# Designed miniproteins, single chains, continued (3), part 91

Each design is a single chain, and the fold is of that chain. pLDDT is the mean over its residues in the fold that is shown.

## One batch from the design tools (miniprotein)

Design m11160
Fold by ESMFold2-Fast:
Structure m11160 (fold): chain A 76 residues (1-76)
Amino acid sequence: DSLRSRGLTLLGDLKTLRDQAQKAGDTQLVADLQRAIGEVEAALHVLDQGGPGAEDLLQSVLSQAEALYAAAKAKL
């Protein structure tokens, strides 16, 4: 539950930052953020299916997406 909530919150933050990158004209950053959004959504779907390793997958994806978010936010 807490890991799922963390993923949903990060999705909102990534989408907001993607919109900021789009307004700034940073097409590469938009592409990177869209990829991260897709990866988080896919990992959340795997978690909802209850598959083995789903929590570890989401944890890994969230760590990567959080690193991108921090770097992108510092650049914008």
Scores: mean pLDDT 85

Design m11161
Fold by ESMFold2-Fast:
Structure m11161 (fold): chain A 107 residues (1-107)
Amino acid sequence: SVRDQLEKVLRQIEELLEELRERVEAGEVRGIRALAFALHRLSDVALRLLDQLPESPELGQQRRVLRVVHDGAARLLATPDDKEAILAAAQALLDAVDAARRAPYVP
């Protein structure tokens, strides 16, 4: 089902975000661009799957989180080939995701 496909993609996004967090905490720039590419692609897929489901407050929150992942990954991919800039952009993505998850279902 569309829901099962969405849940699978969301789990993959969670795993990639956790790997990104580990690399940022270690100060390791290697592989961050590959993670950003995967996050950008999978968040696009997840948003397209979400558009096939009836709207709800829960799905609205998920859409906000996915847009933050998509936008943050795009910014990370556009970041210059500089270790400090890449780590800062990755941290900004992680912080924005955490903030979006703390946002209430009802604004």
Scores: mean pLDDT 87

Design m11162
Fold by ESMFold2-Fast:
Structure m11162 (fold): chain A 85 residues (1-85)
Amino acid sequence: AEEVALETLSKELEQAISNGNVNKLKSILEFSILVSKTFKNKTLISKLLELLKKQKEIAKKSGNKDILKIISQAIEQLENILSSL
């Protein structure tokens, strides 16, 4: 189910951000974007955007500029996908 996948992605994102694992973060976000483009599920994309916006605020507080940039780029890509639906 999408909810189970979203929960797993949330945990993996939090771990990647906490550990500063840029490669893991990129892989998770690339997969999330691919799923969004493939299934075009507005509800899933909206939930992913909410999750990423929360993580962006956490990244801002941590001062990790690389992670902040990566999350910001993913948000922009997901917003573009959502606007095309």
Scores: mean pLDDT 79

Design m11163
Fold by ESMFold2-Fast:
Structure m11163 (fold): chain A 88 residues (1-88)
Amino acid sequence: MKEKIENVKKRLEKAEEALKQGNFDEAYRLLYEAVDDIAEIISEIAKKRGLKPVTKEDVLKAIDQAKADNSLPEFIKLIKEVVEEVEK
């Protein structure tokens, strides 16, 4: 789990840098590459809170939605918050 958390953090930081440079395609690519690890991290929190686990498909749908409504920075911020919560 810790290794997956570190890998997601690195990809999220690179995605934020890409967004600051206006490179949305690179940011999306980095998120798609992390989709499996993101789903596992979110599912860990979901289990702890008695909620349904999150699937890869749920994460992919969320990324596609963020792309469609230009809310990618908010999506990245949300995932960073979830990752930080798993580390506690």
Scores: mean pLDDT 79

Design m11164
Fold by ESMFold2-Fast:
Structure m11164 (fold): chain A 75 residues (1-75)
Amino acid sequence: SDEVKASAAAVIEQAVEYMLRTGDWQGAVASVATYLRALGYDGEAEWLREQAAKARSPEEAARALREVAERIRAS
């Protein structure tokens, strides 16, 4: 499970870098949410989708992604 948590956190960090570079936070969040759901992190995926719907900027979406990474590491 520690390897899965580390992998999930790394994917989230890559998504943050991509979205801050491209401005495509909606696509990045959707991809991360699908990936998390496949790993069994359904609650974190749903929360992320809700935060993305409220995001007005890549920075707000990046904050939500970083919070999800912290929650996964803490689980």
Scores: mean pLDDT 83

Design m11165
Fold by ESMFold2-Fast:
Structure m11165 (fold): chain A 57 residues (1-57)
Amino acid sequence: SQVENAIQLLREGGPQAKQALEFLLKSSDPRAQAALQELSKSNDEVGIIVRQALKER
């Protein structure tokens, strides 16, 4: 699944994390929205970029 792959890449926080985040933000899959909400609560760099992206909605 493209959504599952994107969630994994975002959780890894590597160079593909921002592209994975952008994909998940545009996804209509409820798993994508659930993962974004979960990761937005993290106190790491991934949590910061997810919170910033959600505020720009």
Scores: mean pLDDT 81

Design m11166
Fold by ESMFold2-Fast:
Order: C-alpha cells, then structure tokens, then sequence
Structure m11166 (fold): chain A 56 residues (1-56)
C-alpha cells in the first residue's frame, strides 16, 4: 500500500502538471479551461498538504 507521503507526493506532482496545463490553455486564449485546470490544481495541492500534515 502507498504511504501518505507517497500519496501526497503524487497529488503534488499532479497539481503541478495541471497548473502547467492551465497556463498553456490561458496562452491559447482558452480562459474557461484554464480556470478549471487551475482550480483543480489548487484542490490537489491542498489535498497533498493535508496528507503531508497527517503523515507520521
């Protein structure tokens, strides 16, 4: 089973990828999809922080 740290790291890396994709959409003029990906990135980042804070 994946540890809380491993899960948190995975979510953090996914948040970074979504953030990068949000910038790509914004640069292409797709502000709606950019915002959706940015919001998803923030949600995954917050989940990763929560898991790191819970990890022993």
Amino acid sequence: PTSLIDKGTSLYNNSINLYKNSIIYKNNGDFDNSKILFDKSNNLYNQSVSLFMTAV
Scores: mean pLDDT 83

Design m11167
Fold by ESMFold2-Fast:
Structure m11167 (fold): chain A 94 residues (1-94)
Amino acid sequence: SMEEKRKKAEKKLEEELEKIKKQLDPEDVEELDKAYKENKELAIEAYIEMDEEIGEEFGLHAAFQTMGLGYYKKESEEEIREKIKRFLELYKKK
């Protein structure tokens, strides 16, 4: 159901945010929390749309893009690259 999809998206986004917060200064944590609060609905929608089309890894990327976090992109660049690489490897097998 849509409620189940939204609950899953919210949980996954909050788990990833918690992981990132452990690496950030207090000021950056406050900025991240504000960005999530202000963009939560759009981030959840972006996650669901991308998760249904491509998969969970790109759902997280799309959600964070809606939050407009420039500094966050730098922290996630290596992880995003590995996620894209894994997607391409799966694509080549099909």
Scores: mean pLDDT 65

Design m11168
Fold by ESMFold2-Fast:
Structure m11168 (fold): chain A 80 residues (1-80)
Amino acid sequence: MTREQLKKALEEMKKIAEKEASPEARDFAIRGLDAVMRMLDAGEDPELVKLAARHVIAEARRLGMPEETAEKIEKILDEA
């Protein structure tokens, strides 16, 4: 996985969250994914960035993100 591939995946995950998540889960996911993208831009290890993104999605699930939406987002991250 390259940093460019991971950045693209994070951007796609963010777009899905914007369209399909509930307002609270969406706001949290967008802010969390933006923070993860800043970690990537700061030169963090891509594997640690990917782990951080997984934690954001897990917390968004707890906040009421639909399971189908979370599964789509996790698939994008896994394929990155």
Scores: mean pLDDT 82

Design m11169
Fold by ESMFold2-Fast:
Structure m11169 (fold): chain A 86 residues (1-86)
Amino acid sequence: SEAERKKNIEELRKLMKTKGEPVLTDEELEEYAKSSSNKELAKLIAELIKKAKLNAEQVERFLALVFSLSDDLEEIKKILEELLKE
């Protein structure tokens, strides 16, 4: 539902504001982006994780929220691009 999508976007914004200790290095994030079949989406996810400095548990929650936003990966990309600009 749209209400669930809005709730999940707000949870993502909350995660982006909680600056944790970085668990993944820049090199590990780059390797993740290069190994993914959807390189553009993987790159956006990696950039958001790096910007928020998410730890491993926060990354798992972040990914669950991201993939709950839409069945359309292009729609997810647009939402993540807006979050990255914030």
Scores: mean pLDDT 72

Design m11170
Fold by ESMFold2-Fast:
Structure m11170 (fold): chain A 82 residues (1-82)
Amino acid sequence: DEGYELALKGIRAAMQGRFDEAEKLLEEAVKKSPNPEAAQRVLDIVRRAKELAEKGEDPSKVASLLTAAALILVGDRIDLEL
């Protein structure tokens, strides 16, 4: 749970434009998670979102990436039936 809580805080920080704080929180989430794969994928997406934001890309593209990262994190915790 600690890794998951840190990853959620990281996504929230990234959504607020605090990418450096988000990266630190997600690096800690990877270290503290018993299954670090989801947290690592989220970290990779947040790093990509930071690059796009720094290049002045459309904010909607950055928001879409961060939404996808949040869905990956939630989906990894819940087995969904279609």
Scores: mean pLDDT 77

Design m11171
Fold by ESMFold2-Fast:
Structure m11171 (fold): chain A 77 residues (1-77)
Amino acid sequence: GIVKEQTLTSAEQTIFNKAKAILEKTEPHPAVINTKVILVVGDNPVVLYHVAKEIEKKFPDNPEIYLMAHLYATVEK
């Protein structure tokens, strides 16, 4: 079964931490963040789900960033 907030494996946690670091270091521009985050996360839907939540939390005024991450998670799986 799938839990709403899935626990990341060690490998997935590493990818998530890289994406989170990009969010913290990058200027808050939707196109740049979406491109860089997707390049790091790839097609892992669990990591994409957690990254989408971080994007929503850090950039609430930029719904395009959150929507792109969420949409990518849906399309890639």
Scores: mean pLDDT 61

Design m11172
Fold by ESMFold2-Fast:
Structure m11172 (fold): chain A 105 residues (1-105)
Amino acid sequence: DALRRIAEEAEKVSPEAAEEIRKAIEKIEAEPVDIEGAAEHLGRAGRLLAEKEGLDEVGRELAELLGRELGRLEALKKAGTPEEELEKLRKEVAPELQKLIQQLE
């Protein structure tokens, strides 16, 4: 129920961006990790938030955070992702993206 309420609040700002972040988390938590898919979904979420007219300060901060996480995934795609970095993505990045969804009001 709490997670459902958070998703409802995220939908008030950008339901499509919240959905794209959830899909990115699913790609990161997959076995094997789909980094390219995760990066594509985070990129879409960032574009959706950036295109919103009248974004408040929180919405702009969320777009900046998404851009930072997208940059990290893009760098890993280019470098050829070592297994240690895949483990870090699951343990560190997926929980941070879940927190971002919770802050979308």
Scores: mean pLDDT 64

Design m11173
Fold by ESMFold2-Fast:
Structure m11173 (fold): chain A 82 residues (1-82)
Amino acid sequence: SVKDQLEALKKQIIAGIKDGSDKALDEILKVMEQLISMPELSDDDKKTFKKMIELMKKSNKQERINIGAGVASLVSRLIERL
């Protein structure tokens, strides 16, 4: 289901934040690319995630962790609306 897919992606983001390595944070970017490829997401939600991807690519490690936490929060909100 869409909910199960979103929950799996959220778990990957949280795991990447906890790891905090550059490799794990780069994997969060891949998870965010998967989010914007989901046909079930609204154009507005996709635009929000695209802006967060752009910011994360230009951010230091702590900023990337904070952005990742924000993405996980937004995914939780999407799950609540299903």
Scores: mean pLDDT 86

Design m11174
Fold by ESMFold2-Fast:
Structure m11174 (fold): chain A 73 residues (1-73)
Amino acid sequence: GSQTVTFTTDYTAKEGDTAGSAARSVLPPGWEILDIRKNGKPVSPDTPLKAGEKVELTVTVRVPDDNPGSLEP
């Protein structure tokens, strides 16, 4: 089965960014986004971000079960 991993990262928003686009930009392609939190609060992927704003993103993803050894928790 696939492994679930949660990341927390700081991100400086660009003009036109959403929570989903910001999360996608910090994750490898092929990883399924399960949950996104902005500054500890759940948000939709389509939530707009303010350009130049520093946000803390907490993203929960499902890692494919092919290559289980690439990330240590």
Scores: mean pLDDT 76

Design m11175
Fold by ESMFold2-Fast:
Structure m11175 (fold): chain A 82 residues (1-82)
Amino acid sequence: MAEIVSSERLNEVVPGGTAEVKLTFADGGTAVLTLEVDESGEGRVVGYEAEGLSEKQKAILDEAVAKRLSGDAVGARLATGA
């Protein structure tokens, strides 16, 4: 399965705002994650846009949005290809 080869912050992360993070995979697939940042500065995934990702990777992102997972949890799941 394709590993995450880069992670790029697209905007400035501020408490109470939103963050956008672009993930690039070794096979050329990409995902832009939208995170809602709480008052403590912790981000939770609330949406994504994906290009060239596998069905399994999209399922992980769909679950992350539904469960409001942290960016770290999403990254770990995508890396393992659960």
Scores: mean pLDDT 73

Design m11176
Fold by ESMFold2-Fast:
Structure m11176 (fold): chain A 109 residues (1-109)
Amino acid sequence: GSVLLRLIAVILRAIGLIIEYSDNPAAVEAAECILKAARALLRGRWDEALAALRKAIEIIEKHGASLPLEALKELLALAEALLEIAEELGMEEVVAACRELIEVIKKHI
């Protein structure tokens, strides 16, 4: 599928995660960072995408143990989708941040 449609899918899934886990502030904040990263990539704002991914990494490092397993699995799927998109677009720093986010999430699964 097109990069645009895949980024829109990530945005919609992140919104769904925010709604489902609205009573878990750490899950909401992590999902909001993924949403911000995907929106930044849509706008060609790689600097903003990188900053949002780095913030997601910090949230999962500090609060990942308190997140429901199903929320962690969904965040992992979103991070993997962003990695595939970043690799196709040749965004080396965004690729590195997505890989770090994936590894940090996996530590809590």
Scores: mean pLDDT 90

Design m11177
Fold by ESMFold2-Fast:
Structure m11177 (fold): chain A 148 residues (1-148)
Amino acid sequence: SDEELRKKAREVVERTMRTALRTMKVSLEGVRLAAERDVELAVEMARIAAEADAIADGAAALDPSVKPIAEEVRKIFEETLEILEKADPEAGQEVRRYGDAKRLDYTDAFGSASKDPEEALKLAEEALERMERLLREAEERLRELREE
C-alpha cells in the first residue's frame, strides 16, 4: 500500500540521516587534519561533506521529522567550510558552490519523488546507498591522513 511504501521511505531516510551525521563528523576531522598540510585531500573531504549535506537536506522532504538532524548536519558542514576557507579561500568557495549545486539537485529530486510513494522509496534507497559510499570514502581518506 502507499502508506507502507511511505513508512519504508521514512525508515530509510532516518538511516540516511544517521549515516550523514557520521559522514559529517569524519569529514570535519579529515578537513581539520588536512587543511594546512594537504589542501587537495581537504577539498576531497569537504566535497564528501557537501554531498552528504545536500542529500540530508533533500531527504527531509520525505520525512520532515528529520529536519533537526539535517540542521545539525548543515551546522557541521558550515564548520567544515570555515576551516577550509581559512586555509584556502578559493578552495572553500569552490566547495561552497559545489554544495549549493548539489543541494538544488537533491532538493528537486526529493521534491518530485515525494509526490509518488514508489518513487520516494526508490530515491530514499538510492540516497542511502550513496550516503554509505560517501561514509566509506570519508573513512578511507581519514585513514590516509592519519598514515601521513
Scores: mean pLDDT 90

Design m11178
Fold by ESMFold2-Fast:
Structure m11178 (fold): chain A 96 residues (1-96)
Amino acid sequence: SEVVEEIEKLKEAIENQDEEVLEEASKLLEESSGTREEIEELKKKNPATAALMAVEVGVRTGDLSLPAELGFSEEAIEKAREVVELIREQAQKALA
């Protein structure tokens, strides 16, 4: 899946401590008040980032089915969750 491959590339950049990628991704997750409509529009242009946002919004709102309802595959959702967790962990380390 192209979406899964794009998410994995983002994960590798964050694991390699690309500070610019980590800062941009952390800001996206912290500032994401993304509506379903905004995520659907983002999915057309950047499906990997849309998957991360759908996971984050789903957790925040309690709508854990949101990523699947937006048409992300189970594999893409699981990879997006891994990246969201990694971003949170790396951001927490930067504050310590």
Scores: mean pLDDT 76

Design m11179
Fold by ESMFold2-Fast:
Structure m11179 (fold): chain A 70 residues (1-70)
Amino acid sequence: MEELTNEELIEEARKIGLNLTEEAAELIKEGALLQLAGKMDEKQLEEMVEEIARAAGQLALLEEKKAAAA
C-alpha cells in the first residue's frame, strides 16, 4: 500500500502534457483509494482521472483569464 504524492501525480501528468493543480491531484488520489477499497472500477477511475485533469486544467486557465480581466 503506497500513498502516491501530489508531486508524483503532477510529474506523471506533465509527461503526457496535462497540468494538474494540487486539488486535482488530491481528488485523483482519493479516487485511487476508492479503487483500492473496491468501491470504484478501474475504468471508472481512469475516466474520472481524465475528466478531472482536463477540467482542472481548463478551469485554471479560464479562472486566471477572467480574474485578470476583472
Scores: mean pLDDT 63

Design m11180
Fold by ESMFold2-Fast:
Structure m11180 (fold): chain A 117 residues (1-117)
Amino acid sequence: ATRRVVVIANVYVDADGKVISGAAGFDADGTPLKVEVTETEEDGKAIVKAVLKDEKGNAVAEAEAVVDKNKKGELAVSATATEVTAKGEVRKLVSTTGTGTGAAATAAIAEALAAQR
């Protein structure tokens, strides 16, 4: 059977300049899936990568959110929807990114969720 999944990565710079990161993954029924999260910093940017893996450890969906650490109050969200076959073949349905505002972040997530359904 073909399975559709979404992975979301987010990164936020709070009012004190602290970097806050998160990730989530869901199947087509909205069931939460476990994701691996890596946080790196490069050239004054905070980078959050979320990876959903199958039972064999192969990456089936990836999302990467990037924010400038000097932009307090900035939110970045990346979402990726993929289709996974019973044989483990992966097809990217959509990859979206929203930065700056909660509205842009919500739009990016909504587009990925719509592509998953």
Scores: mean pLDDT 79

Design m11181
Fold by ESMFold2-Fast:
Structure m11181 (fold): chain A 55 residues (1-55)
Amino acid sequence: ASTEDVLKEIVKLGEENNGELTEEQKKEIEKKFGVDLSDLDSKEVVENARKLLAS
């Protein structure tokens, strides 16, 4: 999947949960897109994804 698709899913799920991902949402994104988010802070990953999509 494209990086943009991953970032959009992160932002969407983060906005549904007050700007941070739950551990279950992180695992869902990891399985869906084949990425590793395990070492990333749940709130920081959403904030960074929003900045990258705005750029």
Scores: mean pLDDT 78

Design m11182
Fold by ESMFold2-Fast:
Structure m11182 (fold): chain A 64 residues (1-64)
Amino acid sequence: IKKLVPGESLDVKKGDKVLVTNTSDKLTALVDAKTGKVYAVLEPGESAIVTAPEDATLEMKVVS
């Protein structure tokens, strides 16, 4: 399984499983860095396994 935390970017292909962990103290969105498409929203300290629905460059951005 690939891993992603805030401050990193990860290239994924459709069907890749990614363990996403919000290590920040802020609400963050899992987004495509190029399009801004939102795949998930994670609370501080939350982790989730996301299966990529399409090829994308994933990153986590603070939403508020």
Scores: mean pLDDT 83

Design m11183
Fold by ESMFold2-Fast:
Structure m11183 (fold): chain A 78 residues (1-78)
Amino acid sequence: SIVERIDELLSKIESLLEELQSTSDPEKIFEIIKEISELFREIDELLAQIEDEAVRKEYLQRVEELEQQLKEIYVQKL
């Protein structure tokens, strides 16, 4: 299902954020951020297919929370 796919992608982003936090190699940091960005794009396309507004809004909030975590990690590494 679409929801199961989004849950899988969100879990992968969470794992990548943990890896990003423990990584100090600039090349690996760049590659992880790029992969996270591609996963967010796939989630956005899947969310557009969800007809239930309440379910879609709940997932949008989870995405925004993960995007905020990514920004905070990125700022700390600068």
Scores: mean pLDDT 86

Design m11184
Fold by ESMFold2-Fast:
Structure m11184 (fold): chain A 68 residues (1-68)
Amino acid sequence: MKLSPAELRALAEALRQEALKEAEEHNFSPEVQERIQAVFDRLLALPNPTQEDLERAVAEVRAIFKAA
């Protein structure tokens, strides 16, 4: 299913908040939290993000959680 750029940005913001909340609940270091923020910052800096960009960002955040 294809989302509009505006819908993708809204979903990315929601996922960013959830990921940071989960990182805080797991007592991840500030450095790990910064890495999670950087992934979403890069995604949200794109003028026309695609669903593939969102899926890549989610996969990268999951990898950060596994390594933490």
Scores: mean pLDDT 79

Design m11185
Fold by ESMFold2-Fast:
Structure m11185 (fold): chain A 90 residues (1-90)
Amino acid sequence: MAAELAAKARALAAQIREEAAAGRIPEEEAELAIEALEAIAAGDAEKAAEYLRELLERELARGYPPEVAAEARARAEALLARLRALLESL
């Protein structure tokens, strides 16, 4: 089922590119998430874990503006959960 996992990872990467283009996700966060998804699509669990760890560290260190903090944090947590689920499916 590696082809199905790769297809899911690439579909999510395309969705993240669209969200970043629309300004709904920070470019730097989108880049790390896309790199993690491309590593998952390639079957490279170690690279995927490295990018996921960097994304998690940046999320933990991130100060959101008060007016968007709840929405931005929920979105980042949902993205991290999806990335972790795909990585664990490798």
Scores: mean pLDDT 76

Design m11186
Fold by ESMFold2-Fast:
Structure m11186 (fold): chain A 82 residues (1-82)
Amino acid sequence: SHMEELKKKAEEIIRKRMEELKKENPELTDSQVENALLVNLTVLDQLIKNGYDIEELLEKLKTTSALAILGDLIEEYLKEKL
């Protein structure tokens, strides 16, 4: 389906971002990078499940990670609810 194709494209963007993070954070082990990848893929799935449009996520993922998108949402929530 078209939605599955878009999700795979988003996953590819996330994998590429993990490569960039590893270059910028040489202290990260391969296991930590793999765990970060799995977390970001899980976050992507949760964002979609909670009603975020895949096409909008694809655009945002061009400049940031799924975890960063979730982090921004959590920060906004906590800022309002604290």
Scores: mean pLDDT 77

Design m11187
Fold by ESMFold2-Fast:
Structure m11187 (fold): chain A 70 residues (1-70)
Amino acid sequence: SDTTKLVALAVRYVGLEFELWLLERQGKPPEEIARVRAELDRTADELIKLAEKLGLKNFVEHVKKRREEL
């Protein structure tokens, strides 16, 4: 179901945000940080596309704003 996919993508997105936070605090190389940021962008794009299909306008705006703050 699209709802199950949306939940899975949202969980992945939050997990990637936490991974990025840890890598930055641990002083990991810029290339490793860039890889996680690329995965965040990809996950955000999929999450936005699915949320738009489901008519979740407020959630779409939330994800867009959250992505810009990283």
Scores: mean pLDDT 84

Design m11188
Fold by ESMFold2-Fast:
Structure m11188 (fold): chain A 66 residues (1-66)
Amino acid sequence: SSADERTIALLEESIAVNPDNWLAWELLGAHYAARGDHARAAAYYAKALELRPDSERVRANLAALT
């Protein structure tokens, strides 16, 4: 939907301005996972996990993509 595409655009703008915003990386991962784009979802989750290695939620979401 257009609202969904707008949300992705806002999240991508957020990480462009603040690449340390691990939550924005995680939300992008979740968004692409919901679309079935597991490759992009994994890349975004991996980036979120680089910023927050102790995030069990991100680790579990990444593992669920297999």
Scores: mean pLDDT 83

Design m11189
Fold by ESMFold2-Fast:
Structure m11189 (fold): chain A 74 residues (1-74)
Amino acid sequence: SLDELLEKILNAKTAGEVVEYTVELVEYIQKNKVPKEKAIEYLETALKYVEENFPEKKSVIEFLREAIEGMRKK
């Protein structure tokens, strides 16, 4: 579920886990046509966690920012 995927990200202890679970979250949102407002809320929560705990993962941060911007334009 969407909540389980976010929980995995918020409990990630390694950079590798953050990359994996972030990709899974975006893929889930696309496949399940999650409502825009809810998708943005979850993506922003994941982004904040990554920025605070894995700031070196700039590619993941940019990936999440682009996903959020894409959702906002629709």
Scores: mean pLDDT 84

Design m11190
Fold by ESMFold2-Fast:
Structure m11190 (fold): chain A 100 residues (1-100)
Amino acid sequence: SAVDEALALLEEGAELLIEVAESIGAYDKAKELRELLKRTREELRKHRDDPEKQLAIVDEFLREAGRIVREIESKMTPEQLNKVLQAALLFSEAIDRLRA
């Protein structure tokens, strides 16, 4: 389903962000990202038949993930910044899957 495809992409992108957070010692931010992903997964599953609500849920996920990334961005290497950009592309693809 579009929801399951979007979730797989969100999970892959979130794992890249979690790996970056852990690599820089931001374990509290890694935990926050895991809890955010868990909530997003449950909310998307709850709203499988509501495309507008699905997009709103993903928008909230992106807003919160972006906030977390900005708080630790100054500590990142260029290699870690590239992983953040890869996560952003995966999140963009997740949105496209929900819009299809």
Scores: mean pLDDT 90

Design m11191
Fold by ESMFold2-Fast:
Structure m11191 (fold): chain A 77 residues (1-77)
Amino acid sequence: MSKEEVFNYVKERLAEAVRAGALTPEEATRILKRVQDALDKGDYETAAKILDEAAERATPHGAELLRQASEKVREAA
């Protein structure tokens, strides 16, 4: 999976979390920017940790979506 494919997957999971009310649009935007910065540096582990840390503070449904995104990032590394 390419960096672009990984980032698009993360964007889709966070958009779903926003639609479900598990994240605010502002929070999702901040997470996406941090993840993109880490992926641009080739630091997939940091990108995954950002998503894991966000999952710890999310609702159960939001946490599942963020964990799915984190797992996909780690698998792409």
Scores: mean pLDDT 83

Design m11192
Fold by ESMFold2-Fast:
Structure m11192 (fold): chain A 101 residues (1-101)
Amino acid sequence: DPAAQQREGDAAMLRTILEATKKHIKAIDKLKEENKDLDSYVEKLKESFENLRKDLAAKGTPAQQEAAEEADKAVEAHIAGDKKSAEEHLARLEEIVAENA
């Protein structure tokens, strides 16, 4: 069933967005702890999220588009030190993945 293959592909993308978001948060914390320059990492990450959102706006499901937006907001809040906002956006991302994957 091609529809079942498409659904699994869509679910896999959602899981990938969540996994990548958690890995980026951990990487940012490690760079801060080790007193390494975050600027290059943050700039590449911003470009990556912009490209992901543009691609998903053209080709993605509404759930994937919302997940990418919440991922970007969670990481941006975490970089800014807004722990509450970062946790709220990460929780929404986890909810989207749980409901759609």
Scores: mean pLDDT 83

Design m11193
Fold by ESMFold2-Fast:
Structure m11193 (fold): chain A 75 residues (1-75)
Amino acid sequence: SELERIKLRAKAVLEVLSTRYDPETVAEIKEKLDRVVEAFERGELSPEEVDAIIKTVLTKPPEEALRFIDEVLRR
């Protein structure tokens, strides 16, 4: 299912981030990604919006990525 693919991708992203950042930073991003997965499951986010979030957490500094996620979830 699309939900299972998103869950697996979020897990893979967190593994990559754990090689770059401290455990506290990774935990903050994990908490926000868990919110993103829940919002997708509720039909509040499109697959394209989830893809944009994943790309942002991989390419932007943590503070910027967390702000982006908060903005998407606040809509």
Scores: mean pLDDT 86

